# Designed miniproteins, single chains, continued (5): the designs that were tried, part 31

Each design is a single chain, and the fold is of that chain. pLDDT is the mean over its residues in the fold that is shown.

## One batch from the design tools (miniprotein)

Design m17055
Fold by ESMFold2-Fast:
Structure m17055 (fold): chain A 125 residues (1-125)
Amino acid sequence: MDIEVTEEETPDGKIVFKIIEIGEKKKTLAEIELPKDASDDEFGIAYLKIAALFSDYYNEHHLPSAALKAKEYLEKALELATSSVVEVRDEELDKEEDLEEAERMRKEQAETGRRHFSFVKPVIE
């Protein structure tokens, strides 16, 4: 049994990612459609969805190739997020308004990281 991702271009200029389980029969588990000129954020979200699906499949079937694919797509999503922040800082750093917005984004990410660490306590009742 294998899991694979296929990329196909539609006549409408969309890219379709199909997550396919290969066993006795080919079964499509999910389809994600993006315009071929989609933003890095849209591709990042698509890659996170693909990584989540492979992670879920690994938890169900313990297939090592699914875990490797989950890692691959998670790394692609993180690279897009990191690259966009670095590009903004490197190219636009001379603008005073961009510095203020960059500091706000850093503060938001730091707060989100801290809350993720503290978001483990269930509120009961």
Scores: mean pLDDT 66

Design m17056
Fold by ESMFold2-Fast:
Structure m17056 (fold): chain A 76 residues (1-76)
Amino acid sequence: MSSAVQQVTDVLTQSLNQALQYLQQGQGVQAKQAIDQGIQQAKDLAKQLGLPTSVANDVISTQLGQFSVQANQILG
């Protein structure tokens, strides 16, 4: 696996973990901002590292899917 995929995954995961903490505290607006910032940072980093858009989108989609499961457990 390329180190680039790992770097993009790590950046996004850090922001999504912050969003989960905000959701645990009932801070939905802050959680949404953390998600939006994480996605943008991941996309920007992927472009800087020369990752194909399809690979970057797959990483983002996979991490958001995992986040959605965890967020649903917190919210309901």
Scores: mean pLDDT 83

Design m17057
Fold by ESMFold2-Fast:
Structure m17057 (fold): chain A 60 residues (1-60)
Amino acid sequence: KYEEEFQKASKELKEATRKYREAIEAGDVEGARRYLDESIEATKKMVEAQKKLIEEKKKS
């Protein structure tokens, strides 16, 4: 459950940071802002999924 959320968020972070760098290189200000927001969101999801994964593993 939360393990898949963590893996998904990790992949989203990796792709968002790559696209952010590409957007900066291309001068795409809107894209850069969007991918920066996605990176922040993915990081939050990873942190919360990690906390819940640890707690759920203790119960399961």
Scores: mean pLDDT 78

Design m17058
Fold by ESMFold2-Fast:
Structure m17058 (fold): chain A 93 residues (1-93)
Amino acid sequence: RKDLLLASITPAERAAAKELGLSDEEFLVLRHLYRTGRPVTVEELADMLGLDKETVERIVDKLVEKGFIRKENGKYVLTPEARERLEALLAKP
């Protein structure tokens, strides 16, 4: 699943991830949160990415530290600032 998800990252999305200082895996987490528009569990992210829970927990902790996501009631959501930045980078001209 991870290989298929990595292959799904467009050149434009990879450029956006680089601009934000994110790894491909970190970007996949943000893209999922952006697309779903709802709070997401570590278990859902692990299943979606095909990664173990421990790896996902490290990714989300790093994204919280960077201010891209926050933890609410045991789930993770995009910060308003991260959503605005993603919209600016992913919106077609």
Scores: mean pLDDT 79

Design m17059
Fold by ESMFold2-Fast:
Structure m17059 (fold): chain A 106 residues (1-106)
Amino acid sequence: SLAAELAELYERGVEEIAARVAAGDYDGAVALARAVAARDPWLGTLLMYHLAQSLAAAGADDAAAAVRAELERDYPELLAELQRLLATSEGAEIFEAMARRRLAAA
C-alpha cells in the first residue's frame, strides 16, 4: 500500500537522520530532511519534525530551534496538520493520512 511505502521511506529517513545526528553532522541531517521536503513536502515535514526532536534530545538546542523555525516559516499548514494528527492518531493513521493527501495532490 502507499501508506506502507511512505512508512518505509520515513523509517529509512529516520535511520539516516539518527546516524548523522549521532556523528554530530547536524548540517548533513538538516540537508537530508530539506532534500526530502523538496520532493515530498508532507514526508519532509514529518522528517524535519522528527529531526528537531532528535536534535533537542542530543542537546543541540540551537539547531533544534532553527529547524522548528524553518518548519513554521516554510511549512506552517503542513506542520499544523501534523501536530493535529500526532495529538489524535497512532503512527499508522499518520501514514494513511499522508497517502490520502498524496493521491489528492497528484
Scores: mean pLDDT 80

Design m17060
Fold by ESMFold2-Fast:
Structure m17060 (fold): chain A 84 residues (1-84)
Amino acid sequence: SRRLSILGFRVLTIESEVDFLEKYKHGFSDSEIQAMISNLVSVGNATLGELQRLLSQTTDPEEKALIQKYIARVQETLARLQKL
């Protein structure tokens, strides 16, 4: 579905931003790091909610499997942010 493709790209974008922050965090102040973490947590939780809603509405087995993989990836990414 078009919505699933958009959400998938959003998951990839969030993961890339977290990877960048983990790699380069020493170039930022504590206040800048906390602001970036707060924004990424907010976007991650919103994305997780949208994926969970889409999962409950989806009947296609292949799309369900992909949504479940994206949910797991967002949850892992949120756990990574908590360790920063």
Scores: mean pLDDT 89

Design m17061
Fold by ESMFold2-Fast:
Structure m17061 (fold): chain A 79 residues (1-79)
Amino acid sequence: AEEEAERALKELKEAYDRLQKLYDSGTITVDEALELKGRASNAAAEILRVDTGERAKEAQKLRDEVSKLADETIAKLKA
């Protein structure tokens, strides 16, 4: 339970970091943005299943930030 939540939070943070790095470098693709958004959503869901406290709040915030950045990235790449 704790090890799963900690792993999931690490995965969520890594997905956000990777998305930001690829976005900043201008090398990101629509598929990569969608995949990272999915990874973040899945990781946040794992945390939210077992945690309702501060970790859950952090997970929701990070998931929302990843979703926003991914959606903005996809919109730019499709334009």
Scores: mean pLDDT 82

Design m17062
Fold by ESMFold2-Fast:
Structure m17062 (fold): chain A 68 residues (1-68)
Amino acid sequence: ASVEEVVQQLKQLPVQFLVAVLQYDTNPEVLEAARPLLKQLPKEQLQYALEHSTNPAGRLLAEELLQE
């Protein structure tokens, strides 16, 4: 699936699936394309993703979003 298709699917899903993107998605293009949606997550959800993610790219993005 294209990056655009993934982002459109994320818009349709509950907030826990956006958290799952930060935890499990290793594609930096998907992470960056999803950034505006991920930025809208509550700080508690971003912190949860950071604490429980083993994905370096997702952790880095969560850290950046928490600092903004």
Scores: mean pLDDT 72

Design m17063
Fold by ESMFold2-Fast:
Structure m17063 (fold): chain A 67 residues (1-67)
Amino acid sequence: SGKATVVVEEEEGSWGTGTLETENGAKGKAAVAFAKNGQVLATDGLSQVTMTEKLSENVYAGTAKPL
């Protein structure tokens, strides 16, 4: 696992899309899920990221784990 940041580009209710960037600088498209409890999850199909911090309006930071 490592640190990751997601920039949310589109939101549709409980779902969205964005760009996931790892601490090593790798960038890719991500799907984003917004849970009813306020938790934000992102995946690029290789890793799942649990967002623990909101950095700005559309930017979240969290920890990436392999799927």
Scores: mean pLDDT 77

Design m17064
Fold by ESMFold2-Fast:
Structure m17064 (fold): chain A 70 residues (1-70)
Amino acid sequence: SAMERVQERLEQLTKDYEEALRKNDKELLQSVATEARELRAEVADNPMVAQRLDNMVEGAQSIIENLEKK
């Protein structure tokens, strides 16, 4: 179902995000932010999932900015 696909994608994004955080992987963080923005467009009517995706995008962006100052 569409909901199962969204859940699978969210789970994969969470895994990729956590890996990117551990490795300070700028390219992976950028990829995660892009995919999270795409998924957010599909789930805009689900505030809990949308909030989690927004937090992921903001978190990734913050770390990318920090890595760029390094």
Scores: mean pLDDT 82

Design m17065
Fold by ESMFold2-Fast:
Structure m17065 (fold): chain A 65 residues (1-65)
Amino acid sequence: SAVEKILAGKPVENEEELPEEVRELAKQLERAQTAVVIYTADGRADLAAQYRARVAEIKAQLAAL
C-alpha cells in the first residue's frame, strides 16, 4: 500500500491521490528524517534523538491510518 511505501522510505506514485492527512504526515516524516541527519552531522546528539523519536511517532500515526 501507499502507507507501507512511505513507512519503508520508498517513493509513492500518485501522491496527489492520497488522503491529505497521509500526504501531510509523509512530508512531516521526510522533514524529521532530514533533521536527524543534519543534527547527527552537527554533533547535536540530543536533538538527533528527539527527531528519531518524532520519526517513530509519525510512522505510528501513518500505520494507524
Scores: mean pLDDT 79

Design m17066
Fold by ESMFold2-Fast:
Structure m17066 (fold): chain A 64 residues (1-64)
Amino acid sequence: MDEKIKELVRKAEELGQEAGKSKDEKERQELMEKQAELYSEAGDLEREKRLLEQKNKELLAKLA
């Protein structure tokens, strides 16, 4: 989870940098849309990770 989230954020940052370098408005818009999609996916994975961590804590509490 962490590695995948970090990779998605890194790719989103790279797309943002490429959008900043682009002089073509259409290309910039497409790069920004892809960046937003990657950030959204990373956010979904972060939420899922928190739920899994909570479940693991509950499991450990029952075993202790």
Scores: mean pLDDT 79

Design m17067
Fold by ESMFold2-Fast:
Structure m17067 (fold): chain A 62 residues (1-62)
Amino acid sequence: SSMEKARKERLKAILAEIQEKLNDLLAQRRLSPQEVTDLIEQLIEQMVSEEDKAEARRMARG
């Protein structure tokens, strides 16, 4: 549906911004895979609406 497509496009844009922020942090310091996972989770918590968090986590993890 049109609403589902718009939601996915919005979430893709937010996840791209999260990836950009993560890349900036990686440029500043070395991070373990666990630290990367924790930072993605933290950024989703901060940047994604409550209703969309589960979908954002699913998209970010595979």
Scores: mean pLDDT 79

Design m17068
Fold by ESMFold2-Fast:
Structure m17068 (fold): chain A 73 residues (1-73)
Amino acid sequence: MEEKADELVKQAEKESDPEKRAELYFQAGRLYAESGNDEKAAQYFEKAAELEPDPVRRALALIYAGIAKSIAS
């Protein structure tokens, strides 16, 4: 699971479209959270929020980042 998350991050780094890059970072964050790596989950949810043009999806990414940071603390 974490290995798949790492691969999604590599795909995001090669992606030129910010919206698609945000989606890849968001999916990576979810996979890191599922693997118990809440620190990386928070990191990639925050990156997704920074790049996401849709306000609803941005808000969701920020909520997930906040939850992951609370668990990682």
Scores: mean pLDDT 83

Design m17069
Fold by ESMFold2-Fast:
Structure m17069 (fold): chain A 105 residues (1-105)
Amino acid sequence: SPEIENIKLLVERLLELLAKGTPRDITLAQFLLLSISSEIDVQLRLAKTMEEREEFLRELAKVFREVGLDDLAARIEEIIASKPKTADELSDRINEALRETLASL
């Protein structure tokens, strides 16, 4: 989907900024992380069913594998398997996983 492809481009840019590692690049990476988190939250809230949320998150996990974030992809798959009951719970757990993984880079 266009939304998934846009997230992939933001994640690739985020990883490039983290690799450069200057204070300015780290600040820009933090803004990109907020943009990625916001887009994920919006897509999960726009989805009307849990099946649509799971579909979106499976595509998101594929993107993270494609950019080399295999641990994050696996964590997303584990979150889906745990069957969160609300979009808020799902969004919170995904954003926590994203933040923790990127802090480890």
Scores: mean pLDDT 86

Design m17070
Fold by ESMFold2-Fast:
Structure m17070 (fold): chain A 93 residues (1-93)
Amino acid sequence: SNLAQQYMAKLNEIEEKIRETNDPNKIMELVDEAMNIAEEALKTISNKEDQLKILEQVIKILKLAMEKTPENVTKLIGRILRAIGEMIELELK
């Protein structure tokens, strides 16, 4: 859907911002922004396939953040596990 494309575009912009910075605090702020965008997207998108695409992009962003901020890996693992849990719940529907 056009709505899913808009949310994906926002998440892709955040991914690029994370790639462009080496500041651990800025990376964590961008991660939290991505998670807020994903939460909004999951509330507004009813299509399961589009919801899964949003969660896959969030997991990709979280993995990138783990590579760039190894000191924050424990906090990022918690966020990844939550996103994977949401993905599993959607697949079991």
Scores: mean pLDDT 85

Design m17071
Fold by ESMFold2-Fast:
Structure m17071 (fold): chain A 98 residues (1-98)
Amino acid sequence: SEVERRLAELEARAARLAEELAGDEEARRAAVAELLEEALELLPELLREAGYPEEVIELLVEMTRRYLEETRKAPSREERVAIIERVDAETEKRLAEL
């Protein structure tokens, strides 16, 4: 599908940028934020095409959006790690409750 193709392209770009910008944390942060925004726009259709139930799609989109919003406001690595751990734990818990 078009959505799967675009997501694969974003994943490839993310891998390349992580390597190319390894020495530039600020540029890497900006690039990752842009990739996550694009991925978030594609995520609902991709998951729907893959046959995921709407409740799972809604949860994954919400948690990805929350991660993106919170990490954007947290420039320190320690704060970003804490956000990742918290959002991941909440996502796992809510998925188990579906």
Scores: mean pLDDT 78

Design m17072
Fold by ESMFold2-Fast:
Structure m17072 (fold): chain A 60 residues (1-60)
Amino acid sequence: SPEIRDLEHQVELLTHRIGLLRETLARSTDPEFRARLEELIAELEAQKRALEERIRELRS
């Protein structure tokens, strides 16, 4: 399904971005910057979970 493939591609892009942000967070010492990164990571992980759930629904 083209729709499922597009959603899987979006999940892969989000997974890559989350990974890079987590690496940046691990190297960061500024508390305000760390808090912003943690917030962004949480938002992207929520988006990823929503896409993964949509994929599961489409496979049903």
Scores: mean pLDDT 90

Design m17073
Fold by ESMFold2-Fast:
Structure m17073 (fold): chain A 55 residues (1-55)
Amino acid sequence: MEEVRKRIEELRARFLAGQISYSEFLQKLAEISEEYPEVTGLVNEAVRAAQAHLA
């Protein structure tokens, strides 16, 4: 669980730093969600936060 949370946080940090595009960010989050369905809620929160940042 904690390792997956760190991966999501790292992706979010890289996106906010402009190191990856929004589409790459979403693709990588989708891959994590498929591998770990239990973290779908965390993935949804990350997407929502990114959309709020872009708006």
Scores: mean pLDDT 78

Design m17074
Fold by ESMFold2-Fast:
Parts: C-alpha cells; sequence; structure tokens
Structure m17074 (fold): chain A 64 residues (1-64)
C-alpha cells in the first residue's frame, strides 16, 4: 500500500519535471530543457515508477 502512494508521488513529480522541460524549450532555453529531460530519463531507469515518463522525456531531447 505504501509503495503505491510513493509511486503516485514520484510519478506526479516526474510529470512536473516534464512540464518544466517543456516550458524551458518553449522559452528557447534548449540547454535547460535538455538537462531536465536527461535527468528524468536517468531517474526513470533507476526508479521503475518513472519508467513510463522516459518516452516523453526522450521526445523532448529530440526536439531540443
Amino acid sequence: MEQQIQADIRRSLGLMQLSVARLALQRGDTAAARATAQDLIARGKAEPELAELIPEAQALLEEA
């Protein structure tokens, strides 16, 4: 039960990081967007709860 709550919190945090990366990219801050996306990918590989966010983070890297 506690694992499910922790997974939901981490997933929400990951979604917020994706939003920050998208905003940085829209502002023309490609370096910040790329760094945030790479960090999220690394975290997704280490934390299975964030693995679902890896494809979207990779897409941001390709656009940056």
Scores: mean pLDDT 77

Design m17075
Fold by ESMFold2-Fast:
Structure m17075 (fold): chain A 95 residues (1-95)
Amino acid sequence: MAALEASIAEGKARLEASKAAAEKRLATLPEPSEEAKAILEKAKEAIENDDLKTAQEYMDLLYEKKAEAAGLEVLLYAADYALKNLEALLKKDLA
């Protein structure tokens, strides 16, 4: 196996583990405030547009507001997006 495939597999495993931990934590937290939900939606839009700088700025804002649930939802969304991209890259390299 190529070193790239091993690196992608390790990255995917780490993202899946982080996602599982975040989902468990999110289940124990109260629902985010309306303000936190608005920031969450903007962060998701930034991730969809590959604007990682803007996404990080919204994540930092959620951290400053101690909006843990909304922050975890951004991380879960980003992890899902990253996993899809890693799977697409792996399929391309194997073809």
Scores: mean pLDDT 74

Design m17076
Fold by ESMFold2-Fast:
Structure m17076 (fold): chain A 81 residues (1-81)
Amino acid sequence: MEEAKKLAEEGLKLVKEPVEKIANGEVVSKEEAEEKQKEGLKLIEEAIKLKKSKELEEIKKEAEEIIALVPKLAALGRQAL
């Protein structure tokens, strides 16, 4: 049980890493961000396969929301110009 949660938390950290770097003023390429987020989501899905629980499903939803937020922020930036 705990191992599945740790794997999901590691996946969520990978999904958050590009956003946190951007928030800290670091430059992150679209390719780098997409690669990290895909790896993170894959780890979360593997954790769910090991143990199906509401907690892991909630982590997946949070990761999907963070991934969806990146394109929206980029679209808003382009519309503001």
Scores: mean pLDDT 74

Design m17077
Fold by ESMFold2-Fast:
Structure m17077 (fold): chain A 64 residues (1-64)
Amino acid sequence: GVKVIVVEVKNNEEAKAVVDAARAVFGDDLGFGIGKTPEEAARNAKRAAELLGKKVGLGLVIKK
């Protein structure tokens, strides 16, 4: 199964920092998803990870 992690960020700089940290831990075993809600980000991240054969989905919610 795919492990899904969802993080809320305030801007693109925070999003980049979270992605860089996740890549340091999980390497290339990451699928990424973006959403307006945690539920949407989780669904998009899980779908991306499953389509790419990755074990971890990272969902990002950028608050505007």
Scores: mean pLDDT 83

Design m17078
Fold by ESMFold2-Fast:
Structure m17078 (fold): chain A 72 residues (1-72)
Amino acid sequence: SMLEEIDRLFENIRRSVERLRENPGGLTEEQAREIAEAMVRMVLSIVENDPSATEEDIEYARKKAEEFLEEL
């Protein structure tokens, strides 16, 4: 389902952000945060531009994005 796909996309970003925080590879904290925010915006854009996504799917993705950004 689209909701499961959205959950999968955000779970993948969460894992990527966790890895980035554990080993930033010379990135500053500010740069790491900007990368995380860009990843979240990218996923939100993908969902918002999917022609099969319903208004409820988009709202769910926006909620997930907001929750994720608050945890950064």
Scores: mean pLDDT 83

Design m17079
Fold by ESMFold2-Fast:
Structure m17079 (fold): chain A 87 residues (1-87)
Amino acid sequence: GLESLKNLPAEKDEELAAEIRAALPAALEEFRRMLAEGRLPPREEILAELEAEEARLQEYLAQGVAPLTAQAYLEFLAELRRLVEEL
């Protein structure tokens, strides 16, 4: 849930963004593993969910909500989208 980002202080925004970027290689490896094992929903369902989350994060950026964390999440979602589209 992205609800907690609405009240995130600037210091925590920087910390969480850094944590997301640091965890990104491991998260992408886990996603690749789940794709290879067939443990994820159909491609169309994954893409629809990614589009919905991207729209929410773009809205948060427009409102100035947790801008560093929102940007880091968008970068993560872009990498997930690339992996799904390359199937």
Scores: mean pLDDT 80

Design m17080
Fold by ESMFold2-Fast:
Structure m17080 (fold): chain A 69 residues (1-69)
Amino acid sequence: GVRSDPSKWTSEQVTDLEKVKEILEKYPEAKALVFLKDRSVVVVESVEELEKQVDEANFASALVSYPKE
């Protein structure tokens, strides 16, 4: 497991699914906690997982955590 330093990570609330994809593509270490309209929560670590597990129609918001330089 990779030990995360909270001071080196940012967490951003995102309501746009495309912005979540952009962050996951830009930062390979990024993780998204995705909140769906059916009240399900999914953790995704890649765009492939996001597209497989999250339907745009069911997307409500996400908390995306990614490293700052």
Scores: mean pLDDT 76

Design m17081
Fold by ESMFold2-Fast:
Structure m17081 (fold): chain A 74 residues (1-74)
Amino acid sequence: EAEAAAQQALRELDEALERADEIAQELGVSPSAVRRLLSRARQQIQSLLDSGQATVQNIQELVGELQRELAALS
């Protein structure tokens, strides 16, 4: 279900936020930039859940956009 996909993505983002310094070191970028992107994605997914507008497709698109933005930080 879309809600389950969103909840899973939120859990993964919370874990990534706890590891933001490690992720930043692996990517060779600023920890603050990683935290900003992860926090923004988390807020967007939470907003979709709160409004009842979460779909598997829009959650996948937000996660894909986050991955592209993280790759662009180098």
Scores: mean pLDDT 82

Design m17082
Fold by ESMFold2-Fast:
Structure m17082 (fold): chain A 77 residues (1-77)
Amino acid sequence: SAENREAIEHLRRALEALRAGDVETAREHLERAVAASKNPAARRHAEEALRALEAGDVEAAEEHALEAILAAREYDA
């Protein structure tokens, strides 16, 4: 679906931002991914990534963002 593609795009941009050390851009894209996610599992993982970012745990945020992408892809497959 268009919403799943939008969610995946935001999650990918969030991962790129996290790897670049741009926490503000990563948070913006994770928030948009949560809003666009139709799959409850993808949304939950994106929310967990946001919580990890707020705690300063960039590694956990990356893992949760990746899990959100995988969940979103399963829904759209």
Scores: mean pLDDT 83

Design m17083
Fold by ESMFold2-Fast:
Structure m17083 (fold): chain A 70 residues (1-70)
Amino acid sequence: EEAAREARIRAEADRHAEQTLENGKKVIPEVVELLQKETGWDPEEATKRLEKVIENGAENVREQVEARGR
């Protein structure tokens, strides 16, 4: 039963992390456009920075779901 519990926790953590990445990536173009318009940032550099922030956020969500599942 412990193996089944760990598998469930891992699956839930993966699902939440994946959803966080998907939702985050959907807003990147709009945020990049705003940053370029307001600050003159290079769109490619802004995109890379935002992608890193979203990836870190998704990983944090995964860790939190795993911790709470225990």
Scores: mean pLDDT 78

Design m17084
Fold by ESMFold2-Fast:
Structure m17084 (fold): chain A 120 residues (1-120)
Amino acid sequence: MEELRRALREAGRLVDEYGKDKLSPEAVEAIDRAVAAGTQGKPKEAAHYAREALEIAKKEGNLFAGALMVGTAMAISLAQLGRPEEAVRLLREMVEAAKNKDYEKILEVTERGIELLEKL
């Protein structure tokens, strides 16, 4: 799926630009656990760790960097669960919002990704 790889690459560049390096080890660990759960076919567990990561990032004042990372993790999880079209749509919406510096939209798209996993 070349579209998914392209979207992930573009999202990764924006994650680096918006301060992935500003996230605490605790926030990164929660994001890693979300991706691992999604890869293991545990969508509700992935959503749980994603929400934990957002709360940590919010408390640390890095909510938008956290949301961009979590949204990317949700897209990876959706792709692994056989939902690559939804993964591509979420990544494209996050990339567009980030380019426009629409921080509220980044969070909205990320929350929608979490909700999609919770409904699986």
Scores: mean pLDDT 79

Design m17085
Fold by ESMFold2-Fast:
Structure m17085 (fold): chain A 71 residues (1-71)
Amino acid sequence: AAAEALQKQAAEIQRKVDEANTLLAQGRELAAEAGRKMEEGNIEEAQEYTDKAVQLFRQARALLREAEAAA
């Protein structure tokens, strides 16, 4: 039924938004850890955490774009 299709679409949009928010939170934590490593002089570890944070932010942005396109 059309109502079931709309509910499924809404649930999929919400799932993508929730996943994106989780990735944004994880990315922020990794960015904070990178900052701490930089203050400690652990430049290699700081770069690793920064790269991981950037990757998570890019994944989150892709999910938000998919959610927007489906809305």
Scores: mean pLDDT 86

Design m17086
Fold by ESMFold2-Fast:
Structure m17086 (fold): chain A 83 residues (1-83)
Amino acid sequence: MQRATMQRTPDFLRITTRDQGGMTQGGNLFRQALQQGYQQPIRININRSGLTISSMSRMSQTIQSGLRQSGRPSSSVRISQIS
């Protein structure tokens, strides 16, 4: 079973992570979407069971690095914690 999922809608891309392994897979899915030239807003939902200070820091760095390399504004990504 996938620990992270990616759903494409006409208005945005949704990435959902289940646990710590899902955080890593979610970051990879985010980079893959940017490499494919996806231009719609990206929403990342993180399950609290996989959320640690270090995992959030790594996700933040992955997002910031990907956005810088792709020339996209920080406003194109929204991160939400789900309980």
Scores: mean pLDDT 73

Design m17087
Fold by ESMFold2-Fast:
Structure m17087 (fold): chain A 67 residues (1-67)
Amino acid sequence: AGQKLVEEALKLVEQIEEAMRDKKEDELQELAKQYAALEEELFKNPEVMDEYLKALEKKKQEKEKQR
């Protein structure tokens, strides 16, 4: 259950970054709204939040190595 929330949150972050790059304001607004809802669910489950933060950090490290 928690893994699915983490995966969906990571996917939304990437979609938000892409929408910001392409200046798609309407899509960005919808994506930000979805992310806010997922963030509330993450805050209700500290174990899931920890998994999400670890996944974000791992992804950031992988991007830094490829820079």
Scores: mean pLDDT 76

Design m17088
Fold by ESMFold2-Fast:
Structure m17088 (fold): chain A 112 residues (1-112)
Amino acid sequence: MEEDIKKLVEDLEKTLEFARDYLEEIRSLATPEQQPAVDLFEQAVEYLEKALEAVRKGNLEDAVKYLRQAIELFEQALEVAKDNLDIQRLVAGALGAVRYTLEKVEELLKKK
């Protein structure tokens, strides 16, 4: 369990680093009409930070809650950005990484 939590922290820290890099790239690509997608992505990153803190504290139930909220916000950003393929690709990349992390947290919860 301790080794599993350490691995999950490392995976989430890496996902957050990529999500922050993608946010900066999205900000550089976004027109004023696409600002809502930027705002949604930024909120999703804030929930990823909360999920990471929850995992560090061993609170996997809160981590699941925050990861699900981040996924919902990324899905909304993807819909808003549907007319910009570059932003959509970056949002889809972040969404895929977060969905993978959620599956790993849920697997650990089943062992508890």
Scores: mean pLDDT 85

Design m17089
Fold by ESMFold2-Fast:
Structure m17089 (fold): chain A 94 residues (1-94)
Amino acid sequence: DLKKKLIEEAKKYVESLFNGDKEEAEKSFEKMLELALKANEELGKDEALKLIEEASREIEKLLTKKYGDSGFDIGVARVAGAVLLTVMKKEIEK
């Protein structure tokens, strides 16, 4: 299940961001990108983009849960999710 694997890597990415572990964050992001590209190859572009959007929403939820609901922390979580979604969409849309 590509969606479950993508969400698991998203969770690892959020944990590594919280811990300041840049190496783990990079590895998790690369695995998420690999899973998104695999989804594009196996399921097609539209389904891959849906999976990426779902993963980005999960990352935003996890960041909000970790940092709380303060205005600044919510803003950071939303920006992080939007950046990841944009990067992954551009890779799929190439």
Scores: mean pLDDT 70

Design m17090
Fold by ESMFold2-Fast:
Structure m17090 (fold): chain A 71 residues (1-71)
Amino acid sequence: MEKLKQLAEELAQHARDLGITDAAEKAENYLKQGKPLEAVKVALDALTRVLPPEELQAWGRRAQEVLDEVK
């Protein structure tokens, strides 16, 4: 779960840097609850609305790599 937690933290920070405060707070709350997978989903969903397709594909690939390692 360490890689999932790290990915969730990076995604939440990226959402915060882009001004998507609601999604960043939601992801941070899931991390505090020990739900890194839900944190990743919330942050990534928010990023799909603001990032260009190329950056979304890069984040999606990284998320898939992490998910494949933990499951």
Scores: mean pLDDT 77

